# Designed miniproteins, single chains, continued (3), part 6

Each design is a single chain, and the fold is of that chain. pLDDT is the mean over its residues in the fold that is shown.

## One batch from the design tools (miniprotein)

Design m8173
Fold by ESMFold2-Fast:
Structure m8173 (fold): chain A 99 residues (1-99)
Amino acid sequence: SLKEKFREAFIKAAKGEINDLSEELAEKIEELVKKEVEKLKKNEKETELTKEALKLMEEIGPVSEEEKYTVAALEEILGKEVIEALIEMAKKLLEKKKE
């Protein structure tokens, strides 16, 4: 239930549908992301969906090493729906850059 609440809150925040995440949810997401980033730094794994998100992000601007691990960590913790939301956001930002 906590993982599902995190997923919903993150997707809504990513879409701009909520102004603020609750402090408790934000802190727990940050802690989980930090733990997963440390695991991923020890074992390089990158899914096709994470690769697509990172490629679109790189077209918007430079992506740091930390940001690459953060995107991979978000997929592992919250699932593909969060990365699909990031891909949609990146596509919208690229459309605005072309305008």
Scores: mean pLDDT 66

Design m8174
Fold by ESMFold2-Fast:
Structure m8174 (fold): chain A 70 residues (1-70)
Amino acid sequence: MEEAVERILAEFRAQADTMRKEIESLDKEIAELEKNLPSLTPEQQRQARSRILALEIVKKLLESMLETAA
């Protein structure tokens, strides 16, 4: 029983580290999209803003999961 719990906790910690790296990756993509936004057409700006919103939602979800797991 204890050994199964230890394996699950180790896997969970590995997933938490992966989630932190994913948050950093999302931050970088959001920053890049925002940096390029003024150079885009109005149609591309709408698509870019929609993508930024989606990335921000995913980031907030991952951050919330990490805070709950602390």
Scores: mean pLDDT 78

Design m8175
Fold by ESMFold2-Fast:
Structure m8175 (fold): chain A 60 residues (1-60)
Amino acid sequence: SETYRALHPIVLPSDPPVHVEPGDILTIHPDGTVTTQSGEVVKLSAPQILVLKKYSLEPV
């Protein structure tokens, strides 16, 4: 699992949507689950995770 910081506000496409604030710490797991700083767990596709890592997150 890898830990990242949010660079800007992010809305994760879950039901209900999960809101991430700038500076929040996210953990991305090898199975494609993302754990937010608020403790929410969201399953994302591999393309969705790659886009987040490239444009929205920085490694901690």
Scores: mean pLDDT 85

Design m8176
Fold by ESMFold2-Fast:
Structure m8176 (fold): chain A 62 residues (1-62)
Amino acid sequence: MSGGLGLMGHLLEQEVRGAYKEMGDEKKGEEESQRVRDLTFSGVEGMDEALKRVNELGEEAL
């Protein structure tokens, strides 16, 4: 993938933090948002893991 790695990581971080805040678990949101950001910047495999986590979180939160 050739585009938007930094932007995507930032967006995923924001979505994870927001979702956990809405669930009332801000501390978990901070930990997971940092983890997702780190995974995103660690490479392609990290990006896939981050996307999977955000998608699963979205399904659980909704």
Scores: mean pLDDT 68

Design m8177
Fold by ESMFold2-Fast:
Structure m8177 (fold): chain A 82 residues (1-82)
Amino acid sequence: MKEDLKNRLKKRIEQLRDIESRLEAEVAATTDPERKAALQKAIDYVRELIKKLEEAIKNDASVQELTRLLEEADMAILELSD
């Protein structure tokens, strides 16, 4: 169901927000400029992805688009979870 997909995306947005907070804490604790720049790029990517997911929910995107975004969010969470 489309409503189930939207609820799953909302849960992924919460997980991405947690990742954003962790990355922001790492930026604040890091004194290395290269590490700081890499973390900031990851934060920017997470923020853009969250916005994309929120817009898809708000605009009542298709089941196909919501499914693709769910897969993208799952991959991003997997990549950023270490």
Scores: mean pLDDT 86

Design m8178
Fold by ESMFold2-Fast:
Structure m8178 (fold): chain A 93 residues (1-93)
Amino acid sequence: MTKEDFERFLEAVEKAAEELPPVVTVTELAKALAKELNLPADDPETVKAMKYLLIKLGQALNLPLTSEDSLVDLPKLVEELKKLSLEEFNKIL
């Protein structure tokens, strides 16, 4: 992932956090992120890929994101993502 892609991803998460409740499921966040990134949020494969990315990020950030039904603390996720370098983010992917 490039620096521009990473910055775009961070902006998408921050936008989703402003529009969504403070606590959402991985599935709800995945759909919101797909929409913010101008990806086909109605495509099951796109949503599945986004859910997989969020679960991987959760594991790397020591957040309890283990399944599509896991609850995401959005303010906490935004805070932890802002602490990541591009190199650390690329190691998670």
Scores: mean pLDDT 79

Design m8179
Fold by ESMFold2-Fast:
Structure m8179 (fold): chain A 91 residues (1-91)
Amino acid sequence: MRAERQALLAELAEKLEKGEITFEEAAELAEKAGFLALAYMFKALELLKKGEKKEEILEYVLKAIKELGEELGYIDEELFKKKAEEIVEEL
């Protein structure tokens, strides 16, 4: 699973850099592969590219961090919220 996740991330990153896919399409591919954290992060990047409000970007960043935390076998909702807010403020 780790190698498959890294391979998918590398493939999607290359296609995004070349302009072959959009962040929205990358999110759909990550979701189909079961990597919800990556899917939510790509959705957050699409919203950032479109100039959407920080509140909307924060929602998807928080979802991405929560999914990653669950995949890693721990949950700290207060820390996840704080980190999501820090990421969005730096954008």
Scores: mean pLDDT 77

Design m8180
Fold by ESMFold2-Fast:
Formats: sequence, C-alpha cells, structure tokens
Structure m8180 (fold): chain A 95 residues (1-95)
Amino acid sequence: VEEEIKKRIKKLIDTFAKWAEENAHRYTPEGLERQLRIAKLYLDALEGKRSSDPEEQAEIDRIRELIDKYMTDEEKEKLKQNVEKAIAILEEVRA
C-alpha cells in the first residue's frame, strides 16, 4: 500500500511541470489562478511556510505531512524544482 502512494508521488513529481507546459494556455483566467494557488500551496509546504488562513494552513500541513512521510530529500528537491517551473509557466501565461 505504501508503494502505491510512493508511485503516485513519483508521477506527481515527473508530470507537474510537463502538465503546465502542455495545458497552461488552455485554462481560463480563473482556472490559471486556481492552478497557481495549488502549486503555491505545494511550494509553501516544501519551504515550511505558514499561512494566516486556517483552511490554507490545514492544506499546507496535510501536504507537508504527506511529503515528509513518503518522500526522500532528493524527491522533495525534484518536486520543488518542478513546482517552481510550473509556477513560472502559469504566471507567464497569465501575464
């Protein structure tokens, strides 16, 4: 069961930036903002950032717990790089 979670996380790491490259131009402005918010939550969780919004903080905590439990430091770094790349692509398309 833990192997299935690890496989899903690996797929997330590998596909996050590619998904943004292939699909960012197809989103509405509202869709782009939603995807940017999701990507930023992952980045905030990876960087240990806190939010003043309790619901946003709960989501950050959930992501951080999942990352810390199932990911190696190398996988965390790769995810961070892919999330940062995805954010850059989404912000460029939004501009």
Scores: mean pLDDT 76

Design m8181
Fold by ESMFold2-Fast:
Structure m8181 (fold): chain A 94 residues (1-94)
Amino acid sequence: MEKEKELKELREKSKNPKIQEIIDAVLAGDRKKALSLAQELLLDPNVTKEDILELARIARITGDKELVDLIESYLKMNDIKDPELLEEVEKARE
């Protein structure tokens, strides 16, 4: 499975240092740290739609159900019904 390659490519394309830190934690096998950093990103008042999309892509690449559930809960709590975000989260569930 080429998950490590996909994560490294996503890291290189990302402009957000927090997304890069989350990817670094995933690559190190530190799942608890990755989930904690993801929660911190989502609690940041400056979080953007692109940040959430990139986080959903990490969840899709890793197959981390808890990360998918965290993103979906965030979208529901904030009544975010953006079709692009919902589609990316749905892809992460496959």
Scores: mean pLDDT 82

Design m8182
Fold by ESMFold2-Fast:
Structure m8182 (fold): chain A 83 residues (1-83)
Amino acid sequence: SLKEEAIEILRELAENYPIVSEVAEEMIELLENNEFPEELLKEVLELVKAAKELLESDDVEKQIAGVLLLIGMLEDLKLYLKR
């Protein structure tokens, strides 16, 4: 499942990168406790994969970009749930 794959990556990020731990854990909670359309779940999966690649980089600017991607996706999930 797209949801399960996204959650697995987010758990890995929360464990390995303290800077994104709270954001990743909040995203996991939203994904586990709510229903999202498949199109949005696909976008989440693509963005968490991109964020992982950026955070694995030795480049601080790329690491910051990875953090910002996760924050933006969390905000998009929260906005969806307000509808």
Scores: mean pLDDT 87

Design m8183
Fold by ESMFold2-Fast:
Parts: C-alpha cells; sequence; structure tokens
Structure m8183 (fold): chain A 68 residues (1-68)
C-alpha cells in the first residue's frame, strides 16, 4: 500500500538522519524525503519509480556523509 511505502521511506530517512550531526545534510535528507512523499501522493500510479528515485537520492546523500 502507499502508506507502507511511505512508512518504509520514513524509516530509511530516520536511520540516515540519526547517523549525521551535519545540519545542512540533515536538511537535504529531509527535503528529499518530503519531495518524495509529495510525489508519491501526486503520482500514486508511479509508486515504484518514485521509490527507486528516492533510494538513489538517499544513497548519494549517504556517500556525501562518508566524504564530509
Amino acid sequence: SLDDVIAELERRTNELLASTTDPALQQQIQAVTDSSIAELRSRPDQVDQVYEDFLRSLELLRRRRQAE
């Protein structure tokens, strides 16, 4: 369900947020999450694509955390 996808997205976001103290990175993580949830609600027929795009964005931010 859409609610299950949003819950999984929020869970992954919270894990990454807990792993950093950089407020700029935390703001970027939250912005990606908020944008992805809004996209899921506006395009429920593209849930899988939006979720995959979210995972790619989150991985890029995770790698940035390791480098900074």
Scores: mean pLDDT 82

Design m8184
Fold by ESMFold2-Fast:
Structure m8184 (fold): chain A 77 residues (1-77)
Amino acid sequence: LKELEEILKSGDKEEIAKLMYDIASGRIKPDNEMTEIILKYALEHGDIAMAKVVYQSLEEEPNENVLKLLEEVEKKT
């Protein structure tokens, strides 16, 4: 989580791309907290593909905050 927040705050496109690849490949399994952080970032930057990748990789039951963010993603798609 700390490493995730540092990567997103850095705005380093290479590190962000590596993070998303690690999530998509299953190396990193996001939880609800991590998913919420990434969904907020994706919405702020209009990156709908990022939002879909992180949600598809979430293996636990999505919480209310994640579900609300997904509704916003769907509305902007």
Scores: mean pLDDT 77

Design m8185
Fold by ESMFold2-Fast:
Structure m8185 (fold): chain A 113 residues (1-113)
Amino acid sequence: SLVRRLALRKAQDEAGKYMSNLDKAGTDALNAAAAGDGVKAQQYMAQAQDYVDKLISVADESPEIGPAFLNAGASLMNLYRKKALSLPTPVAQVVAKGFDDMAKKLRDARDKL
């Protein structure tokens, strides 16, 4: 139906916005970790976690498109995990664990769709 197609378009638009915001939060957290700024890293990781939860919520309401963006989100989190593991700061090890946990959460949500 037209109504269902419009709902899916809105879900795709919201997922795209949350993916963009997740990418920014992940980048900001990685930059804070590189600087050894644990307070800023924690703040950006909390923002990233919020966007992960929002992506999962969109996927639950639109399971036809959910697997694609949950997979993309998990891949993005794994990319940031690998980047964090390359940094020498103790803060970077903490954010790497956070990115790994977010990647697992996104994969688990995908597998339950």
Scores: mean pLDDT 90

Design m8186
Fold by ESMFold2-Fast:
Structure m8186 (fold): chain A 67 residues (1-67)
Amino acid sequence: MRELAERRARGTLEALLSDDPTVRRVALHELRKVMSEEELEEFLRAVEKGDYETALEILVKAYLSVE
Protein backbone atom coordinates (compact mmCIF):
# COMPACT_ATOMS: atom_id res chain seq x y z
CA MET A 1 0.00 0.00 0.00
CA ARG A 2 2.55 2.63 1.05
CA GLU A 3 4.92 1.59 -1.77
CA LEU A 4 2.17 2.27 -4.34
CA ALA A 5 1.44 5.64 -2.71
CA GLU A 6 5.16 6.49 -2.83
CA ARG A 7 5.36 5.63 -6.55
CA ARG A 8 2.23 7.71 -7.23
CA ALA A 9 3.67 10.62 -5.21
CA ARG A 10 6.94 10.58 -7.20
CA GLY A 11 5.02 10.52 -10.48
CA THR A 12 2.85 13.44 -9.37
CA LEU A 13 5.86 15.50 -8.25
CA GLU A 14 7.65 14.83 -11.56
CA ALA A 15 4.52 15.94 -13.46
CA LEU A 16 4.32 19.17 -11.43
CA LEU A 17 8.01 19.89 -12.20
CA SER A 18 7.38 19.29 -15.93
CA ASP A 19 8.03 22.06 -18.47
CA ASP A 20 4.68 21.19 -20.09
CA PRO A 21 1.92 23.43 -18.63
CA THR A 22 -0.76 20.91 -19.65
CA VAL A 23 0.96 18.11 -17.69
CA ARG A 24 1.25 20.43 -14.65
CA ARG A 25 -2.42 21.47 -14.92
CA VAL A 26 -3.66 17.86 -15.08
CA ALA A 27 -1.50 16.84 -12.09
CA LEU A 28 -2.72 19.84 -10.06
CA HIS A 29 -6.35 19.02 -10.93
CA GLU A 30 -5.90 15.42 -9.69
CA LEU A 31 -4.31 16.68 -6.45
CA ARG A 32 -7.35 18.89 -5.76
CA LYS A 33 -9.43 15.68 -5.63
CA VAL A 34 -7.33 14.14 -2.81
CA MET A 35 -6.09 17.21 -0.90
CA SER A 36 -7.76 20.06 0.96
CA GLU A 37 -6.77 23.60 -0.08
CA GLU A 38 -4.65 23.87 3.10
CA GLU A 39 -2.79 20.63 2.33
CA LEU A 40 -2.27 21.69 -1.30
CA GLU A 41 -0.88 25.09 -0.21
CA GLU A 42 1.55 23.38 2.22
CA PHE A 43 2.62 20.97 -0.54
CA LEU A 44 3.18 23.76 -3.10
CA ARG A 45 5.17 25.77 -0.54
CA ALA A 46 7.46 22.77 0.06
CA VAL A 47 7.97 22.38 -3.72
CA GLU A 48 8.75 26.12 -4.06
CA LYS A 49 11.42 25.80 -1.33
CA GLY A 50 12.95 22.74 -3.05
CA ASP A 51 12.02 20.58 -0.04
CA TYR A 52 11.06 17.58 -2.15
CA GLU A 53 11.24 15.10 0.76
CA THR A 54 8.56 17.06 2.65
CA ALA A 55 6.53 17.45 -0.56
CA LEU A 56 6.64 13.68 -1.18
CA GLU A 57 5.60 12.88 2.40
CA ILE A 58 2.62 15.26 2.11
CA LEU A 59 1.59 13.48 -1.13
CA VAL A 60 2.01 10.01 0.39
CA LYS A 61 -0.15 10.95 3.40
CA ALA A 62 -2.84 12.39 1.11
CA TYR A 63 -2.91 9.30 -1.12
CA LEU A 64 -3.04 6.95 1.89
CA SER A 65 -5.97 8.94 3.37
CA VAL A 66 -8.16 8.40 0.25
CA GLU A 67 -7.06 4.88 -0.75
Scores: mean pLDDT 79

Design m8187
Fold by ESMFold2-Fast:
Formats: sequence, C-alpha cells, structure tokens
Structure m8187 (fold): chain A 89 residues (1-89)
Amino acid sequence: SSLMERAEELIQEFLEAARAGDLLAAAQALQEFLDIVHELIKQKRYDEALKLLERLAEAVAASSLPEADKAALLKMLEVMKKEIEELKK
C-alpha cells in the first residue's frame, strides 16, 4: 500500500537525519512514521503496523547510530509492538 511505501521512505529519512545530527528533521520523520502506524491501528490493520515497527527496528539495529540511541529507540518500539499484540487478542 502507499502507506507502507511512505513509511519505508520515512525510515530512511529518519536514519539520514539522525546520522547528520539534524534532530528536528529526525524527529519529524519519526513522528510522520508513527502517525502512519497509529492510522493502521485505527483501521485495525495490526499486522501491517507490527511489520512497520519491525522494519524500523531492523533498520535501527543495522545503523551506525550511537549505542545509547539504538537502545532507547528499540525499547520504545518493543513496548509499542507488545501493546499492538495485546490489541489483537
């Protein structure tokens, strides 16, 4: 879907901005990505929301971001994934 394609673009925009130290651009890309995840949840498209969070987690883990930043972001994503999995039950 176009939402999934836009979310993939936002993952790349986030990582590029974060590497460049452009914290405002990184925050904006992450917020737009999370808005897509929330829209999927509102539509009860939980599997697609989980796939997007997993793709961001994989991209973050493979990135050259500082270890502390990776740990914080991956922790946030894991909490969100668990909350969505509970909504599926």
Scores: mean pLDDT 87

Design m8188
Fold by ESMFold2-Fast:
Structure m8188 (fold): chain A 79 residues (1-79)
Amino acid sequence: DLREEILKRLDELFLTVMTELIQKKEYEKALAFGSGLSEVRKAIENGDFERALQLIDDLIKRFPEAAERLEELKELIEK
């Protein structure tokens, strides 16, 4: 199930980036990132992959430090 694989990859990305931001004591940035990724998760769960891709592009612009991992997630959604 492609949706399950995408959600698993998203959860792994969430844990990795949130851990890094918390270790750097960037708590406000961690909250903003978590909120944005939550919207991506909702779009994927609803099957709205077009919306999910738009939200990921926004997150890449806002969080360049997570861009590489977000681009990998984007490629998985695009196939």
Scores: mean pLDDT 82

Design m8189
Fold by ESMFold2-Fast:
Structure m8189 (fold): chain A 56 residues (1-56)
Amino acid sequence: AASIQRSIELQRKAIKSLEELIADESVSEASKETYRKQKAEFEKLLAKNEEELEKL
């Protein structure tokens, strides 16, 4: 439980940071594409961890 909750919080923070980078007009389009891919991966991990936490 505690480990899953920690992972969820870290993943949410990572997703939020990536969203801010994607919204930053000073960031290149190539970097934004990389950040969108990373965000999608963190969102998958977040969904899995939230599902496991709900199951407890």
Scores: mean pLDDT 80

Design m8190
Fold by ESMFold2-Fast:
Structure m8190 (fold): chain A 120 residues (1-120)
Amino acid sequence: DRARQEAELILRLLDKNGDGTVSFEELLEGLKLYSKEVLKISEEAFWFMLERRLGLEKIDGVFDEALEKALKELFKSNDKDGDGVLSGDEIVAFVRSLFAPSGKPSPYIQAVLDAIRELL
């Protein structure tokens, strides 16, 4: 199953130590690897995509203070227990927020999100 294989890769890239939790630093490293290994695009193209999806004023494909703050706020909004890490359903909610910020994911993205939830 392609969606399951992508979900397993996303989880491996985000949760490198396999403890079932993702810190903000692990998330940033995982996103950079995801753009290179899964999406096969440049890091600049990936940041450009996230800047547009997060509604930033400056869209330049650069990981700057504004993009970092936006990602930290998105991370914090999904950190429901406030422990500084994402776990279980919080990881699924965060990934959904990145790839379907306006609400409804595509059928393929939904299948990946469902597979992530099943693997957690």
Scores: mean pLDDT 74

Design m8191
Fold by ESMFold2-Fast:
Structure m8191 (fold): chain A 99 residues (1-99)
Amino acid sequence: SGRRLPLSAEQVRAALNLPIPSLEDLLEAVERLLEDEEGTLANLPSLSPEEQATYLLAWLYIELARAEGLKSREEILEYVRRMHEGQKLVEEARAKREK
């Protein structure tokens, strides 16, 4: 913990205002970060805002998993799946309240 994302504050804010990515896109981003974190993070500024949002969320979930003591690829991927499932339940609950 200590590496800064190669994104401006404006790019980070723009990404955080986008919809939650699909589980498939999120897991792909997590796997790429676990295989080559340095190269993947260095490439972030060249990606679309939607892809930047997906990688930013993936990186955040990886850091949260590591903060909980999870170190293996398998444990981190399971953590990401559980976090995404929780986010979808929150979205569904909000959608039901807006009707």
Scores: mean pLDDT 76

Design m8192
Fold by ESMFold2-Fast:
Structure m8192 (fold): chain A 67 residues (1-67)
Amino acid sequence: SIEELRKELENAEKGLELAKETNDKTVARVVLHEVKEIKERAEELGDEELAKRAEELMKQAESFLQQ
């Protein structure tokens, strides 16, 4: 459901924050994978707002991993 997908995104956002605080690129890579799946599922369901939120989090994770 959209609500479950939103909760998964919130958990991923917290995971990325923790990864940044601990400089854990392994956790950040896992978060990137999870968020990519969330974006694809949001697009399939037609939730453009949730897909956009997921895309922004993907960009943050990618940026962190490129450091």
Scores: mean pLDDT 86

Design m8193
Fold by ESMFold2-Fast:
Structure m8193 (fold): chain A 102 residues (1-102)
Amino acid sequence: MEEEIEKLKKEIEEIKRDLDLVNRYLAMQGRVRSLEAEIARLKKQIEDALSRGDVKTAEELQKRLDEAEAEYQKLKTQLDNFIKNYGEEIEEAKKRLEEALK
């Protein structure tokens, strides 16, 4: 029946909106985690460069570390603000998506 099709269309649109919201959250969280890993890796590479007396490489890596830490602070602030503004909506969206996929 056309009424069932209209109901299904609304359910699909709700799932799509919930997926978009959760995907935005997961993408931001993933980017923050990737930067945390990059920062840890750069710190280790700086230590290793200094241990072999490669001061030039250590200085170049330090610049990359400074840039990564600046980007991390920016993205973490954006993520924290996103959670503050949409945290409850994200949790409700996750619950609706879990129920829809059962």
Scores: mean pLDDT 85

Design m8194
Fold by ESMFold2-Fast:
Structure m8194 (fold): chain A 84 residues (1-84)
Amino acid sequence: GEPTTELGKKAYEAGERGIRAGLASPDPRVSTAAALLGIGGQTSAWIGDRLLESGSASREQADEIQRAGYRDGLAGYELGLEGQ
């Protein structure tokens, strides 16, 4: 189930943290935005992993996708914490 690359794992974990922090926010707008950013991080982690496995993306392209996911996950986490 989890992404197999180190960067993909980090992006997925950051996304999960973003979702959890968002859901802990009592503000529905902050909760929704943080959760969507976290979901984006997890999705990018998976997409990068799958494209690399299929040969549809180079390692460099997969890294770019997963780095973007990591940034989104962290942004969701920070937003979720600020909303608590």
Scores: mean pLDDT 84

Design m8195
Fold by ESMFold2-Fast:
Structure m8195 (fold): chain A 63 residues (1-63)
Amino acid sequence: SSMEEELKKFEEELQAAIDKQLAAAEAELAAGKISETEFQALQQMLQSLFETQLELKRKELEE
């Protein structure tokens, strides 16, 4: 269905955006600009953002 296709595309685009942010943060960690603890906190925040945005998009498409 078009709704399922749109949700999958949104999920893929969102995951790609998060992966890019994590790669940038990994580079900052390697450069000593952030701590390991800060990097781990960012990973958890981005995972929560991913889940929240995906849930909101699903509800938008279902209703």
Scores: mean pLDDT 85

Design m8196
Fold by ESMFold2-Fast:
Structure m8196 (fold): chain A 68 residues (1-68)
Amino acid sequence: AIEELVPLDATTFEVVMTDGTRVTLRLPRAAEVRLIELDPDDPNRLVVHYRDGTEEVVALDGTVLDRR
């Protein structure tokens, strides 16, 4: 699970997992982020929920895989 989400700058988040793993995400829309959670279908992916109701599926390396 996600332990904490640390905003580093206007486009960068550090995601800290409960096992101590840290992942740096590059998100151009970081200021619009409402919620980040683990993808229920694949625990190696994150779902980024934006304030406008859109979502992006992001790999742990920061690669955007899908936009909804």
Scores: mean pLDDT 76

Design m8197
Fold by ESMFold2-Fast:
Structure m8197 (fold): chain A 78 residues (1-78)
Amino acid sequence: KEKEGLEKAEKLIEEALKKEGVEELDEEQKAKLEAKKAEMEAALKAKITDPEKLAEALEALDAYFKFLGPSIVKELEE
């Protein structure tokens, strides 16, 4: 699940770069995004044992959250 999500994140980064501009996050949204990112990083470290693939996955995750923060925050709100 995590590996497929990271591959999807790489594609979403490319799509976000094609779209001009990214909405700025407020402080509360940034805090939620950072917490979710840390949670996903921990899950990746537990799931992916290959250090090379893990490094690539973490880099993709970082970029994904940087470009798609507003959309991710909306998905985290229940």
Scores: mean pLDDT 62

Design m8198
Fold by ESMFold2-Fast:
Structure m8198 (fold): chain A 92 residues (1-92)
Amino acid sequence: SSMRRQLALEYIDKAEKSKDIEERQKLLDKAISQLPPDLQKEVNDAINDPDIQKKLDKKKQFLKDGNFISARIIGLNIDIDLELEELKKKKE
């Protein structure tokens, strides 16, 4: 529905503006929950893949398909994963 699409975009916009990793993760989960069930599964499968190259490939596929919402979600997830890896390195 147009309402679910609008909510997904609002959650993505808030996640892009937030500096808090936990808040960004919660906002991405909310954005994903507004997607159709088939896209929810596809996006969650991509997000849960430990291989960053596979995530990048999936983002590229969504962009080619004109699915900019799913592409933005995966892009934000990649950014969060990279920030979490940098934080792990700083704890050594």
Scores: mean pLDDT 86

Design m8199
Fold by ESMFold2-Fast:
Structure m8199 (fold): chain A 81 residues (1-81)
Amino acid sequence: TRAERRAVKRVVVRELSNLGYSDKEIETALREHGIDVSRSTVSYLRSTTPSTITFPLHPIALDLSIDDGVEALKRAVEKVT
């Protein structure tokens, strides 16, 4: 649903931002996984993102590629919803 797409977008930006990825890296990864997002939207979500991970699933490993991380978070959100 549209709500699920918004949740994926927010969760992925938050978790990847907490892992230290740049706005450009997050934008590119989201687009590669079929999530339409502008760099401005990523920047806005990042600036409003809390420093503490609040997602109910295990955090992704720092040694995972951003691509693998986005796919894992996307699947996690879809599985929970």
Scores: mean pLDDT 61

Design m8200
Fold by ESMFold2-Fast:
Structure m8200 (fold): chain A 78 residues (1-78)
Amino acid sequence: SEKVQELAQQTAQLLKQAVENGEISVEAAEEIARALEELLRTGSREAKERAKKLLERHASPETAEKLIKLIDEIYELL
């Protein structure tokens, strides 16, 4: 889906900005990006839940809330 690709790119860009702003570590961002890639390849609910848990654990509350909303929207479109 073209919309899924657009949302995925937006999510990746926001994750990169969060790293640049010091809101999340590079290591945690890489783990979240891998979970997002798996979600996009497989449509897996487990990959979605892993990405959300990693965001809750490692990101600031504000950044986690924004990225979790995007990930949930991507999942609903898959």
Scores: mean pLDDT 85

Design m8201
Fold by ESMFold2-Fast:
Structure m8201 (fold): chain A 88 residues (1-88)
Amino acid sequence: SAEERIAELEERLKKAREEGDKLAEADALNALANVYFEQGKYEEALPLYREALELYKKELGPTHPKVLETEINLGVVELVLAVKRVFP
């Protein structure tokens, strides 16, 4: 279930933070954002994509495929939220 997947990813995020594994932290945040995105929970996905993007940039550099993919997903979320604000 989506609830079970979220719980598993929240545990992965907690473990990554406790271990100081910044790349695992970014991966868990990005995966959580993807679950919320698929549920149409764009406002919940937004801050998770932003945090994942900053960590990916720091760990992998600004031109890495993971950075570019996260930027695209963040841009889609921002566009959807902007459209919903104008056309509710």
Scores: mean pLDDT 89

Design m8202
Fold by ESMFold2-Fast:
Structure m8202 (fold): chain A 96 residues (1-96)
Amino acid sequence: MKVKVKREKLENPDEYKITVEIEYSKDEQTIDEAVKLVEEALPDDVSPQARETLIQAVKDAAKYAEKNKRKVILTATIRKENGQWVVEVKVEFKEL
């Protein structure tokens, strides 16, 4: 698979947008390599629970892309609400 990860800091304090594009290709990037790129994009102070939520979504998206030979775009908004980290994930499926 081919994986691209982009992190954007949003206007609110402690708010980030992470976009993960996963495309089926004959290039053998692994699911573990996709996870590593996302972990490296996450801010250090993000809670373990929020990290796990996003990493699981990335793993599921990567498996779907490989199985169905599709492109998957995963957009995660990560923010603090009342002192707790919250992750909102949007998933879009595209034909190649």
Scores: mean pLDDT 79

Design m8203
Fold by ESMFold2-Fast:
Structure m8203 (fold): chain A 74 residues (1-74)
Amino acid sequence: LSKEEIEKKVREIYELLKEGRIEEANKLLSELTSQLSEEQQNIVLRGYLRVRHYLDQGRIEEAERVMEETIEEL
């Protein structure tokens, strides 16, 4: 996958999480991570967990920041 394709999928996962569409987000996460290196998988998974944590608290601005940081590390 290109960096642009990875970024697009990370943003799609984030939007699904923000909409509460957890099963669809998990499906895309699984599809994405299967195509990534171990290092990239770890970055995406940590970002996913942190985004979920902030969204569960209603801290949308911090969730968006974590998503952008995750993309930047990739």
Scores: mean pLDDT 86

Design m8204
Fold by ESMFold2-Fast:
Structure m8204 (fold): chain A 84 residues (1-84)
Amino acid sequence: FVDSPEGQRDIALAIALIAFSVEIIAAERKGDTEKANEVRTLSDELIAAAEQGDAEKLREIADRLEKMGFPVGARAARLTAEAV
């Protein structure tokens, strides 16, 4: 499982989704509902891009997260891009 390209992608995606969940919770604690909703939208885009093997789109998502102040989510998205 983990040694296959598909397994590596799925593990990276799972880690990214956990990272996104942490960022959403952090934003909600600050009362930043707009940023929390933006990360939720990017989470949906991340899943779609990973399923399509779109590494460029995954890097775009990572760059957007970093600019929003979510470096952990950005790193996870870049890891997913490397796994596809």
Scores: mean pLDDT 80

Design m8205
Fold by ESMFold2-Fast:
Structure m8205 (fold): chain A 62 residues (1-62)
Amino acid sequence: GAEEEARRAIATGDPGYGGAGAVGAFMRAGLDPEEAGRRAEELARSMGNEATARAALQLGRM
């Protein structure tokens, strides 16, 4: 599912790849960019990855 795909991207430890991968996973699941960015941020924060959380938020605003 989208959350599993996003979680795998975040787990790579690369904020750029992880943020883009997580946002992309939620967008493919039908979320708009803003909601996808917020979901990816929340997931990355729950995993303790603040840098990836910030990257996901910025991507959702673009």
Scores: mean pLDDT 83

Design m8206
Fold by ESMFold2-Fast:
Formats: structure tokens, sequence, C-alpha cells
Structure m8206 (fold): chain A 94 residues (1-94)
């Protein structure tokens, strides 16, 4: 899936900017958004997220994540998602 591969590429760039805990919080947020998206719209949502991350500069992404740190960490604590575990595994091995 090309959209999924592009999302992974952009998430790897974000990973380099953040602490491991904060990156997991951000990944949990993305996983929650995708899990709440109907399956027939999921590929489109993946592409929209990847395109957004591509267009926003890395400093802007970092500032947005830091501004929402408490919310992201709360999502990480409450999330139980197979998609989160899949994304985390694929990103931690790179």
Amino acid sequence: NKAYEELLKELLKVKKLLSPELFKGFLAYISKLLSETPEEEREKKIKEIADFLKEVDLEGIKELILANKEGLLKILEELNSPLFEKLLKELEEK
C-alpha cells in the first residue's frame, strides 16, 4: 500500500525530532484516528495524514506535538489498538 509506505516514511522523520515517549503518544493519536475511520475511507485518511506531514515543516510538527503533549500521553495510556502495535513495531526496527 503506497499511502501506508508514505505515512511510515513521514513518521520516521517525526520520530527523529521527539523523545521516544512523546513519539509513542503521537503514534497513538494517529492510530486512534485511523481506527475510528471507516475501513473504506482508511486509505484516503492515511494519504491525508502523510500529505499533511509532508507539507508542514519539521519544526512546525514538533511545536504542534509539544503543545499537545499532555493530550497525546493520555491517549497513549488509554489506547488499546492492534494498528498502534503494528506501526510501533515497523518504526522501532528502523
Scores: mean pLDDT 80

Design m8207
Fold by ESMFold2-Fast:
Structure m8207 (fold): chain A 79 residues (1-79)
Amino acid sequence: GAAEALRQKIVDSALDGARAMAAAIDAGLDDDVRKAGNENPYLGKLYEGGRLIREGNEEEGRALAEEAARELADKIEAA
């Protein structure tokens, strides 16, 4: 249904976000993206996910991004 479609979009967006964090770290922007993660728990999980992806641990990085997406989706549904 519509809720499942929204959850999938949030998961896809979080995975893209974690990959963007990995690219930013690789480009030398680690301090900037870490600062963003310290201000926001969702971004913090995307930062750690991206860091793991950049280090070659794509499975754990992906899992953290999916966890962040699930937590965000649950909060949206509760609101």
Scores: mean pLDDT 82

